# Ledger of designs, part 5: designed miniproteins, single chains, continued (5)

Each design is a single chain, and the fold is of that chain. pLDDT is the mean over its residues in the fold that is shown.

## One batch from the design tools (miniprotein)

Design m16149
Fold by ESMFold2-Fast:
Structure m16149 (fold): chain A 65 residues (1-65)
Amino acid sequence: MTLEEAKIAIMMAQGKTVPEIAKELGMSIETVIRRVKEAMKKTDYNFAKMVKEAQELLDKAKAEE
């Protein structure tokens, strides 16, 4: 999972819509939808697993800074 996919997954878990996420991250709605589909595919369409892996990736990235 990429950092962009992880950020999108966490925002979705917070109840944000695709247009809201696109606005916050400065990307197109199409790009957000593509990132969500790729993240879901990588986690076998398990939303809870996607959010867990996203949080772990963001925590690791923050610890390495």
Scores: mean pLDDT 77

Design m16150
Fold by ESMFold2-Fast:
Structure m16150 (fold): chain A 61 residues (1-61)
Amino acid sequence: MSLEERLAELLARLQDWIDAHYAATGRYPSIDEMVAQARRLAAELDIPQAELDRLLAGIRA
């Protein structure tokens, strides 16, 4: 599996988690909660922290 495929899988799983969180609580997760979940998913998908940090920096810039 390529790094690009793992990043796409991370984004898909993160979106599913956000949707499930909203369905369960009636609110969207905070940015800090989303970042924590993204880091957990990156560890599960063996994505280097540097690549995740690059993606998150691009979103926040």
Scores: mean pLDDT 79

Design m16151
Fold by ESMFold2-Fast:
Structure m16151 (fold): chain A 83 residues (1-83)
Amino acid sequence: SLEEQKKLLEEKLKEAESKKDDEVYKLLAEYYELALRILELRAELAEARAAGDEEKAAALEEEIRELGLKGGEKLQQIEELKA
């Protein structure tokens, strides 16, 4: 469920934050914060779609896409640090 996914991401974020003296764990914390925001926006997108609010749905899809790109950048930075 969305709620179980949110709880898992919150647990991962908390673990990453506890280790954020490490640059990799700092980037992981930033990634999980973005992932949690995307999860919230996806729930809001489902509501907008159910309501037939096409304008709101389009705006939410764009925001999710932009946050997804930022998340991908964080993952790439982590890979570069591990190399």
Scores: mean pLDDT 86

Design m16152
Fold by ESMFold2-Fast:
Structure m16152 (fold): chain A 71 residues (1-71)
Amino acid sequence: NKELIERLIKEVEQAVELARKLLEEGRVDLARRILDALKGQIPLARKFPGGEELVKALEKAVAEIEALLAE
């Protein structure tokens, strides 16, 4: 299960970079969809044994994308 959590954290990091690129291109709607998807994963991640690091990664990602959207 640790390998799965590590993969999910990498996917979260990739989602943030994709959202940043989409916002630079003016694709706000797509960036908002990524934000909504990440927010929706937080309650699920909290149910995983050892999902604490995944929750932290998701919370950081959400905060980062929200900060980019506020600019």
Scores: mean pLDDT 84

Design m16153
Fold by ESMFold2-Fast:
Structure m16153 (fold): chain A 85 residues (1-85)
Amino acid sequence: DAEALREAIAQAVIVAGEAAARDPEAARAAVEAALQLALETSLEAALEGLRRAVEEAADSPIAPLTRRVAEEVRAAAEAAARARA
């Protein structure tokens, strides 16, 4: 289910942003989990999940960390898509 995967990516990115504020090691694991979910779907669906995470966290104190995580996952997902092309 593409919708469930987009939501899972959004939640994983938010969790990674929250972890980045508390524990860098937990943040690394959460970013890796978000990237794995993004790589399981199309680039378009992955980018939609990342956009959803940024919108959901926009009014949160962790919004800058959530955006940083989303950009990191986006860069890796785009690189993987280019390597497959």
Scores: mean pLDDT 81

Design m16154
Fold by ESMFold2-Fast:
Structure m16154 (fold): chain A 71 residues (1-71)
Amino acid sequence: MPLDDQIKALEEELKKDPNNYKAWTQLGILLSLRGEYEKALEYFKKALELDPNNKLAQAGLRNVEKRLSLL
């Protein structure tokens, strides 16, 4: 399934249920794969606001911040 279609589907899901921390985490991952690090950072932070113990979102946030600092 095309990456853009996956991103669009997750964005539509989050518009319906903004408390879905798993969808925020998935969006962060997909956007970081596209090199959209600033947007990925925003979405990982949103996932952590909903679930601070989310290890996947914590790792994604650290990786994106490191890439942005290399800049």
Scores: mean pLDDT 82

Design m16155
Fold by ESMFold2-Fast:
Structure m16155 (fold): chain A 109 residues (1-109)
Amino acid sequence: SAREAAREALLAELRAAAAEGRAEGPALAAQWRARGVAPEEAVRLADQALAAFPAALAGPREEALAAARATAQLITAAEILAGDRARAAEWMAALEAAMRATAERYAAA
């Protein structure tokens, strides 16, 4: 259906934006190291970004895509600095869940 197609299309775009953000993560991690950002501070920034992410996704489509990219970049940088794979997996699961919920909401509008 048109609704299912719209949901899948937006989810694919959000996932693509997140993948671009993940690719940009190592550069952000290098910047954070140069500025003396501690691993525990990077973890706090990732947790804060994820807490704010659903609200950021509630905006227009272009803002939702930008939020997915920025949040994925920040999470990836925090993963690199902290080296905590279990926490990184939880962050990625939260990112995916929020993006799926957003795609369903836009398709229902």
Scores: mean pLDDT 87

Design m16156
Fold by ESMFold2-Fast:
Structure m16156 (fold): chain A 84 residues (1-84)
Amino acid sequence: SMAAEREARERRIEEAARTIKKLSEQAKQGTGLAGLDSLAEAGALDPEFGRLATEGAKRVAEEYPDLKPYAEELLARLEEKVAA
């Protein structure tokens, strides 16, 4: 079912958004920048995951203004690695 596929994709985007929020909070606290770097690298190696991570990062930037700079930096890095 196309509906079931959309629901499964939405769930994966929500999971990516939760991970990105956590890593963005860690970056903001200065406890680790490597997490967002590793996520960007994973997105470059797996284009399907890269697309899910892109949508997740957009949601974090929209929903959490205090994390927007970190989420937008991840977006820029995901876009750069896809273009390279």
Scores: mean pLDDT 80

Design m16157
Fold by ESMFold2-Fast:
Structure m16157 (fold): chain A 73 residues (1-73)
Amino acid sequence: SDIEGVEELVEIAEQLAKEGRYKLAAAVYRQAGDMLRQVADGLERSGKKEEAEKLRKKADELYQKAAELEKLA
């Protein structure tokens, strides 16, 4: 599922950050956030507005993690 793919990307980004690969970790977090936004857009089109809003908030959290890692790079 798209959600499963996002979880895998987050795990990869966390491992890259642990290894000090901050620029690459940030890029993977941004990719995960973009995927969550795509899923949220699909949910909103299907009338699942509350579920879509929850995923958009999670995407925003991933973008914030990416921004913080970019400051360390």
Scores: mean pLDDT 88

Design m16158
Fold by ESMFold2-Fast:
Structure m16158 (fold): chain A 68 residues (1-68)
Amino acid sequence: GAAQALSEALALLESDPDVTPSKSGDATITATVSGSPERIIALTLRLMGEYPDLTVSKSGDTITVSAS
């Protein structure tokens, strides 16, 4: 379910040394990604593919992941 997917996404983001994730409430993760634009695009696509129950968006160097 979306809550389990959100917990797994958070663990994935926390395991990446180039990513600084922050959880806001019970349903939203905001992550800042260091490095090239190619890295944030690749990570965004990976999250969309692995966690289809989550809403994933990017703005600049920031990825937002939300449970519906």
Scores: mean pLDDT 80

Design m16159
Fold by ESMFold2-Fast:
Structure m16159 (fold): chain A 79 residues (1-79)
Amino acid sequence: MERLAREAISLAATALVKQGRHELAHETLREGLERIERGDYIGAIEIAVRALEALPESPEVRAALERVRELLEEARELE
């Protein structure tokens, strides 16, 4: 669970940085890590999904969003 959440947040933050959204990348990391620390792994992955959905469409953003959605599905199966 924690590994999936950390991977999702890292993917979202990386995509935000690559798109020049440095402040939002920092906030996404902060909020995601806070949720992970309290055991809300699904909530952390959902933050990653929402951050990626806010970015302009590109092949890189699409790939990151697809991977994060896969991580969310895997996390839900581990409930």
Scores: mean pLDDT 83

Design m16160
Fold by ESMFold2-Fast:
Structure m16160 (fold): chain A 58 residues (1-58)
Amino acid sequence: SEIERLENALKELEEVKKLSLENAEEVGGLTEETKERIEKEYQKEKEKLKKELEEVKK
C-alpha cells in the first residue's frame, strides 16, 4: 500500500510537470528560466519520493 502510494505520487508528479510546462508555454511564459525552475522543482520532489520509496522497500 505505501509502495503503491509513492509510485502513484511519482506518476502524478510527472503529470504535474507536463501540465506546468504546457501551461507556461500557452501563456507565453516558457522561457529557459521558467523551464529550468519547473524542471528543478520536479527533480527535487522526484528524488524525495524515490528516497522514501527505497526506504519503504528496505
Scores: mean pLDDT 79

Design m16161
Fold by ESMFold2-Fast:
Structure m16161 (fold): chain A 60 residues (1-60)
Amino acid sequence: MKKVEEKKKIIDEFNQKVRELWEKMREAARAGDKEAFEKYWEEIQKVVNEASEKLKKIDE
């Protein structure tokens, strides 16, 4: 039971962070700010990697 709750928490936090970064990335794209767009894209990749590692640790 706790394992499922931990996975859900990680997924929920991941979704929230990605959503916030995605919104900022969309705003940067609309403004033509490529540097901000790339920065937020890299932050999304970092969040994806961290979430993947946490989920793998819980599953295995």
Scores: mean pLDDT 79

Design m16162
Fold by ESMFold2-Fast:
Structure m16162 (fold): chain A 96 residues (1-96)
Amino acid sequence: SKEEYIKIAKEALEIAEEAVKLAPESEEAKKALEEAKEALKKAEEAKTEEEAKEAAKKAAEAALRAAKEALKLTEDPLRAIGLVLRAIGLLIELEL
């Protein structure tokens, strides 16, 4: 449902926000966070379930990028690995 895709996009945004907190100096992680915010907005504004699914996919991909960029710089690599796995889980849930 559109509602489930919006939920996935929201979870992706939370992952991207946590990634930026782990690596606040990462411009790449911050860029991915902004991409996740825009993707969530598109999921919420989507007129069809397919549009919401595509937006959720972009949000999850942005979350994965943010987590990977955070992993490069963070003093807490295990937390960053956890975020990477959570983002991959969202992509699997979307049947990617």
Scores: mean pLDDT 90

Design m16163
Fold by ESMFold2-Fast:
Order: C-alpha cells, then sequence, then structure tokens
Structure m16163 (fold): chain A 75 residues (1-75)
C-alpha cells in the first residue's frame, strides 16, 4: 500500500539521519533526535487518520531536515 511504501521510505531516511548525526556535536544530535521524534509522531498520526497527504509531508520534511543535517556536518 502507499502507506507501507511511505513508512519504508521514512525508516530509510531515519537510518540515514542517524548515520549523519554520528558526525555532529552532542547539541546538534539532540536537535536532530527531537526533529526525528516529532516527525515519527506526525507520520503515525497521519497513518492512523489515513491522511496520505500528511504522511507524504512527514517524509518530505524529513528529506529536507536530512539535507540540512548533511550541510551542517560538512561545515
Amino acid sequence: SEFEELRAEFDRLVARMRAVAEGLTPEQKERVASVVEDLRISMELAVQAKDLEGARAAVETLERRLAEAEALRAA
């Protein structure tokens, strides 16, 4: 289902975010962990509500946050 595909993509992005976070400061890691947890809650709420747009928004937001974290690690 589309929700299963979005959950799988979300989980892959979370794994990538954790890998990037290993190169960040403790304070930056805390901020990343907080963002991931908030988006995980948003994803679960969207799935429960059968809100496909909300589920896609959670994935898209996590993608943007991953790009920001990668840029932060490179700096």
Scores: mean pLDDT 86

Design m16164
Fold by ESMFold2-Fast:
Structure m16164 (fold): chain A 57 residues (1-57)
Amino acid sequence: MEKIEEAERHLDRAIEALKAGKVDEFKQHAIRALNLAKDDEEAYQALVDRLAAATGS
């Protein structure tokens, strides 16, 4: 599904923003990624797990 691939791209951008200390950009990309995957429970959970691993908290 193209939406899930787009969500993964936004998640990658969120993680890069987090590494650069850009909290607002991280939040915007993370929210967009989760919103794109909202109708796919398995994909949504996978993105949440990746975010949790990347943030540590």
Scores: mean pLDDT 80

Design m16165
Fold by ESMFold2-Fast:
Structure m16165 (fold): chain A 86 residues (1-86)
Amino acid sequence: STEEILLRRIDAILTLLEQGDIEGAIEEVRRIVEGLEEAVKKNPEDETLKELLEIFQKALEALEQGDIEEARRLLEEAKELVEKAL
């Protein structure tokens, strides 16, 4: 499912952060943000997609500012939200 794919992608990003690959994590989060922006445009009434987009945008900003701990917390929050949709 789309939710299972997103969970795998979040876990992959968390692994990149654990390994210190911050640039790789930033690139993957940007790709998720782009995909969620398109999904929200197609489903403007889906509150879960809007919440996910906001969380991933905040995670991207945290990573770009070097706040890895905040980015990790936000990615875990996104993971919990996606798991509730399963």
Scores: mean pLDDT 88

Design m16166
Fold by ESMFold2-Fast:
Structure m16166 (fold): chain A 57 residues (1-57)
Amino acid sequence: AGQKALDALVKGVTAYHKGDLETAKKYFEEAIKYAREAGLTNLQKTAEDLLKKVEEE
């Protein structure tokens, strides 16, 4: 349970560190969706915060 949310978050963070902001945004949006579906409140908030940082840059 929640493996899809965690996998998407890891891929988003990796893309963000490589400067691929478009790919990072896509994976953070997927992480938010899967975390919400799985009830993973902490992971959902982390993904939302990371998505906001990408959108502000």
Scores: mean pLDDT 82

Design m16167
Fold by ESMFold2-Fast:
Structure m16167 (fold): chain A 72 residues (1-72)
Amino acid sequence: DEELAERARVFTRAVDRLAERHGISGVKATAAKMLGLALLVDGASDEEIARAIAQVLGITPEEVRREMERVR
């Protein structure tokens, strides 16, 4: 529960920072965060979550992973 909350905080913070950096719309940022949360609840790995977020935001999974590591 607390570990899932921490993982959610990491990728949601990463999405917000990436959206600001790349001028991505708030709607796309919200969609990426909601998709990430749905995948997390379904037991997805951080790698799967990063890939899904990357597709929504139109950036690379590697860039999402780097930002997630940066905000830890």
Scores: mean pLDDT 86

Design m16168
Fold by ESMFold2-Fast:
Structure m16168 (fold): chain A 62 residues (1-62)
Amino acid sequence: SGAEKAAEAAKKAAEAGDAAASAVRGYQTWLHGSEDGRKGAEAGAKGDAEAAAEGAVQGWKN
């Protein structure tokens, strides 16, 4: 699945301090994911790499 790649991309974007890229990745996760995906998108926009990655994985699973 793409869950691991989405999580890695979200984490790297957030760690790089690219809030815009993190927000875009979070938005994509939200479009295809669950409530957890939406929470991950919000965390990504705030630059929380670990929360963004977790949200991406959970959103992809649900």
Scores: mean pLDDT 62

Design m16169
Fold by ESMFold2-Fast:
Structure m16169 (fold): chain A 66 residues (1-66)
Amino acid sequence: MLEELRERAVRRGREVAEASRTLPRDEVQALANRAAAELIEEGEKAGVSEDEIVEVLQLFAEAVAA
């Protein structure tokens, strides 16, 4: 469960990073915000701890920044 969520976070982060090459910052920010919200919702539904959700969001942010 958590491992799948971490993998999904990295994948979605990479998709946002790729979009940032062609889209304006505002649109990229909207995509990142939506992806982060979906990751939080998935983690909460799965009973993942707050600390683990923060770690998942950090993995997402790192993938976006790459």
Scores: mean pLDDT 83

Design m16170
Fold by ESMFold2-Fast:
Order: sequence, then C-alpha cells, then structure tokens
Structure m16170 (fold): chain A 77 residues (1-77)
Amino acid sequence: MIYYGAAVGVDENGNLIFGVGKGETPEEAIQKAIEDVRAKGGTVLAYGYGETEEEALQKALDRYKRSLENEKTYQPP
C-alpha cells in the first residue's frame, strides 16, 4: 500500500508553500512532504497523510487553518 503525504509551510515573505510525498508508510510519506517544503525554502506549519494526494493535502490544510484559529498570531523562533 502507498501513502501520500502533504505539508503546508510559509516562505520568508509569508507565501504558502505546499509539499507532497509518497511512501510505503504514513511516516515516510509525511517526511518526504516536509522535505519538499523545506527544499522550496519554506517552514513547515502543518502536515497530513492519506491514501490519495488530494486527501493528504486536504488534511494538512485543515490542520493549518485550525492551528491559525487557535493560536491567532504565531511567531517562529
């Protein structure tokens, strides 16, 4: 079985960056998605996985939006 991972991040200008990955485990798929965001110069804010790329991306976006509502303003380190 193949899992798809997705990650949502932001660059230094505040633009949203999306990363995707796939692997034989959810953990591997998520790690590849996180690495994809970092390779694009982004800081990861949320991630998710699913059996489709669309499902993984939707879960990552939902977590990102929920995090923003709960934290209001968040500063990195």
Scores: mean pLDDT 78

Design m16171
Fold by ESMFold2-Fast:
Structure m16171 (fold): chain A 71 residues (1-71)
Amino acid sequence: DLIKKAEELIDKGEEAFRQGDLEEAKKLYEEALKLAMEALKVITDKKELLRAIALALRSIGGLLDIELAQK
């Protein structure tokens, strides 16, 4: 399940960010974004589509936070 895997990666990315491991957090958020975008190609249910979009946005937000922290 691409949705569950993306969500798990976002959770791990958030934990890595809190621990100050920006490199690991970036890698996890990038992988989560790829999975969320891949899910968007195969989803036919509106509820799952909105969930995939939300996960993609959360991943982008995490990547932006990392970029701001790195300057």
Scores: mean pLDDT 82

Design m16172
Fold by ESMFold2-Fast:
Structure m16172 (fold): chain A 87 residues (1-87)
Amino acid sequence: SLVEEARRLMEEADRLAQEAAEAAHAGDYEKAAELMEEAARLLEEAARLLEEAAEEDPSLRPLAEAAREAAERARKQAEILREKAEE
């Protein structure tokens, strides 16, 4: 299902975000930025799948909105890490 696919993408994004945090802690901002950029991409895809599911089942709209907000936060964090990598 679209919801199950979105869940798998979100779990993978969480793993990548944890790896990004570890890379940032080690001072490897280039690696942290790359990992967080990939996490943001996966969360953006999860949000799209949930938005599609919400078109058929309106009860899923709050979940789709929450996923979109998570994707936007991850993208902003990726941008901050990229700026750090270029210092």
Scores: mean pLDDT 88

Design m16173
Fold by ESMFold2-Fast:
Structure m16173 (fold): chain A 62 residues (1-62)
Amino acid sequence: MSPEEKAAVLYTAAAIHKAGADFLRELAARESDPARKAELLALAEEAERVAEELLEEAKKLE
């Protein structure tokens, strides 16, 4: 895989994880159970962290 192709894959993966984080936050906003809400927010934070790491890796290839 070329560096350009690898960067494109990493940007795509980052976008997917960011979309997942946004979706989990929307679910948390609608959740009435405090324990479940906390779980969803923790998962959203993890997905956002992964997206940030993937973006940083992609930038190193440019």
Scores: mean pLDDT 84

Design m16174
Fold by ESMFold2-Fast:
Structure m16174 (fold): chain A 80 residues (1-80)
Amino acid sequence: KVSLSVTLSSGKTVTFDVTNKDELSQALKDAALSIAKELGLDISEDEPISDLLLKIKQVNPKDADNLVNNALAALEKLSS
């Protein structure tokens, strides 16, 4: 198992356990939605992950960068 973790602007940490790339894609989407909701952004569950990340980056670039870096680290572990 690989974990995708992200720390929200409130200091709360959200963690998702993933075993494959499909689960990682879903966890990344769910993590981005959690960050966006915490930041009070007007978002839709159907919004593409790229649009969610862009919106997060505009208001809190550290949250966006941490999420992307943690997702890349998880992807590397799943690819080995």
Scores: mean pLDDT 79

Design m16175
Fold by ESMFold2-Fast:
Structure m16175 (fold): chain A 81 residues (1-81)
Amino acid sequence: SSLEEKFRQGFEEAKTLDEESARMVLRSAIGEMADYLRSQGVPEEEVRALVAEGMAIVETEDVETAIERLEALILEALRRA
């Protein structure tokens, strides 16, 4: 899907940025994921749980691992919606 490709492009771009800028891109991606899931009628409790998991990844992992884990989380969430 074009949306999945847009997210993958954002994650590839994040790999070329400094750590602070990369983490900002990841936080923005979490917000875009949440907005999309809400637009698809995903329950707010489920959206909030995914946002919390994504934020934990961004805050606790090294930047390379954060990019990989968040990409997997977001793409899986988009496919389930």
Scores: mean pLDDT 88

Design m16176
Fold by ESMFold2-Fast:
Structure m16176 (fold): chain A 62 residues (1-62)
Amino acid sequence: DVPAEVERIQAETKAKVDELTKKSEEARKNGDLEKANQYEIERDKVLEEGAARVRALVTAAA
């Protein structure tokens, strides 16, 4: 069911974003700004991929 699958993808995306945000903050506290920036880029990538997956499911169900 598309609504249930969309909710699952959104939940997974939020969990990954939260984890990457924590890793980025930890890297900043340790003075590793390059690693913090890499986690932020990966977080943005995860958000983009999650949105694309939701869009694909909605389109396939239309």
Scores: mean pLDDT 83

Design m16177
Fold by ESMFold2-Fast:
Structure m16177 (fold): chain A 66 residues (1-66)
Amino acid sequence: LSEREQLEVELALHIIRATVAEKAGDFEEAAKHYERASELARQAGDEVTARIMEENAKKAREKAKS
């Protein structure tokens, strides 16, 4: 895998892990994966995905506090 391809694969895996954790009610784990996905999306130059992941992470963090 090229650096770009590795970045895209890691992004996809963290999104999958975040959604699985969120559906399981593990909001702290979900937030960590969304945060990592946002960082990877930004590194890939995908600002739209980065923003969506940041919003998901913030929402998951709020749910984890409850």
Scores: mean pLDDT 85

Design m16178
Fold by ESMFold2-Fast:
Structure m16178 (fold): chain A 60 residues (1-60)
Amino acid sequence: EQEKLGEEALKYVQEAERALAAGNRDTASELYRHAAELFEKMGDKESAERYRQLAEEARA
């Protein structure tokens, strides 16, 4: 299950990057938050903090 959580988190990151490229900042923020929550569930605090910061930056 942890391997699947990592793959799902990376999918959210990729979708967030595409949303940012398209100018859809609100969607990118949501997707980065979902990725951060999945990394937190995996115990990866460093990645969770990184993607929370990116979510805040996306909506700024």
Scores: mean pLDDT 82

Design m16179
Fold by ESMFold2-Fast:
Structure m16179 (fold): chain A 82 residues (1-82)
Amino acid sequence: MDAKELIEKAKKAFEDGNYVEAIKYARQAIEVDPDNAEAYLLLAEIAKKMGDKETAKFYYKRALEVDPNNEKAKKLLEEIEK
């Protein structure tokens, strides 16, 4: 299973409200492709939905580190930092 398939499974689980499975697939995507900004953004959104602002902030920062020009990551990081 490649990173793209894992991200698709993670998104589906997230849409279904299954955050445990969404986290599992997103983490596996990072293991396959550590520079996948989309996987980090998804982990941040899941953490935010679960009320874990600090973990969400960590993953938004990581997404921006792997993709410095990612406007979505930059915007979401600024929003969570106030």
Scores: mean pLDDT 83

Design m16180
Fold by ESMFold2-Fast:
Structure m16180 (fold): chain A 57 residues (1-57)
Amino acid sequence: GKELKEELLRAIGRVLRAIGDIFEAELRGDKEAIEEARKELEEAKKELEEIEKKLEE
């Protein structure tokens, strides 16, 4: 229902933010921030996969 769509939109937002954080950290040359942002992206990707499975019903 609406709740799954809201979760999907929030998960997409987190993915986009993590990508932005990676680019900003890359521009600064901050290796620790790059690694942290990549882990955030991986977590957000897993959330998206779970939501997509629920929507494919």
Scores: mean pLDDT 80

Design m16181
Fold by ESMFold2-Fast:
Structure m16181 (fold): chain A 55 residues (1-55)
Amino acid sequence: SPKEKVREHALKLIDEGKTLPEAFREARKLAEQYGLTDAEILEIIDELFKHYKKK
């Protein structure tokens, strides 16, 4: 799904050593290209915070 593509892209950026704000910016940009809503973008951001907290 588009949400999964956006999440996977952001997680890959974090794994490559990008900062959390950089990953968020790229996730938002990609989500806009897929036509995702602000609510869907916030859901992805929440998932990224949970991933970061576990590292």
Scores: mean pLDDT 76

Design m16182
Fold by ESMFold2-Fast:
Structure m16182 (fold): chain A 55 residues (1-55)
Amino acid sequence: MPSAEEWAEKAIELAKQGKAEEAEKYATLANSLDEEIGKKAGEEVKKILEEQGIK
């Protein structure tokens, strides 16, 4: 099973690819393992998606 950091990195990478739904799923998985890491990943994903015009 990947670590919270690995899930967070995957979420950010998917967000950069414009895969919003998948990025959010992986950010949630990171949060389930480590709330602090998951919260930061979720915020970063949101910023990347907003920059791409995906809300």
Scores: mean pLDDT 79

Design m16183
Fold by ESMFold2-Fast:
Structure m16183 (fold): chain A 108 residues (1-108)
Amino acid sequence: PVVDARLTVRVEVYDADGNLIASAEATLDAKVVLTGATLNGQPLAVPAPEDRDRVLEAVREMLSKILSPEDQEKALEAVRRALDEGAPVASVVTDDKAIRITLTAEPL
C-alpha cells in the first residue's frame, strides 16, 4: 500500500577499515511503500513511482556535498538499481571506501 510519509535519506561513508568518515541526512515528504522491515526501529521504505525522481534528486544533491564526482556517479547508480528492485538500501564499495544509502519513513 502507498502511504504519505516523511522520508529520510541517510548517506554513510566508511573508510577501508570500517570507520565512519562522513554522513549526511535529508528529509522530504513523499508517497512511499513500506517494506515491512525496520532498521533501528525505523520503517524501511521505497518511494512510490510518482516520487522516485524527486527522491533521486535529493540523493544527488546530498552526494554532491560529500563525495567526489566519480563516487557520486557510482553511488547514484547503486540507488537507481536498488529502487528499481524495490530495495530501501543501496550499497557500493570502491577501492578505498564503502557507501551506504538508507531510506526510512514515518507515515503521516
Scores: mean pLDDT 85

Design m16184
Fold by ESMFold2-Fast:
Structure m16184 (fold): chain A 92 residues (1-92)
Amino acid sequence: IKEIEEETQALVDAIRAGNLEQAREEFLKLMRIVKEKTKDIKNTKYKIKVTAHMMGILAALVAYELGDITPEQAAADVEAHSKAIIEIIKKA
């Protein structure tokens, strides 16, 4: 859990700083950590929910890069999806 929280903060900090290159790197690190922490989840509903929230983080980053949302909105969306992933892992 701590690794997901720390990497989420790194991604959020990069988004708020307007550093798109760093945001992409932190996003990939976060996705790798989430994949590793969820690989042993056998509950299909939890797997689907984790995937949906990972896609939500990707959508927020893409919308931010395209200028469709503010850095603050993108950061908030990333934090919300990451918190949801952590809660699913705690229940699994």
Scores: mean pLDDT 81

Design m16185
Fold by ESMFold2-Fast:
Structure m16185 (fold): chain A 71 residues (1-71)
Amino acid sequence: SRTVEEALKWPAEVAVPLLIRELSSPDPQGRLAAARALGAIGDPRAVPALERALSDPDPEVRAAAREALAR
């Protein structure tokens, strides 16, 4: 999504909160992209949000959250 693409241009202090917000998006593509981006950044501030994403209704989002948490 555009939000995820824009967030990745920012330092982690700005990008991580924006991506955590995107994990609550109604768009499953946006949530998937956010989970993958948070995994790539590897910032521990994202851990609680990624743990919540393990319960996401979309199986691809759940898989991305599991992979992100595996470090």
Scores: mean pLDDT 81

Design m16186
Fold by ESMFold2-Fast:
Structure m16186 (fold): chain A 87 residues (1-87)
Amino acid sequence: KKEAEELLDKGMEAYKEGNYEEAIRYFQKALEIDPENAEAHIFLALVYLKLGKFDEARKYAEKALKSPNPTYRAAAEYVLKKIDEKE
């Protein structure tokens, strides 16, 4: 609910500032409140992709693919494609 949304906003702000470790903490905290939050899953996938942590990026992208929201599925497919290109 409101707490998870606030944590996602804080995580996105940290990500925009290049504070990737802080962003990860906020997104993980959001998942503690809402474990199936597709937005938190895709943001974690993007942060881990940015850090070159492909196994973690793949794990979270695969979770985001289960979302009924086509925007999050497309973002997850993008992450998986980028991982496949890097191998």
Scores: mean pLDDT 83

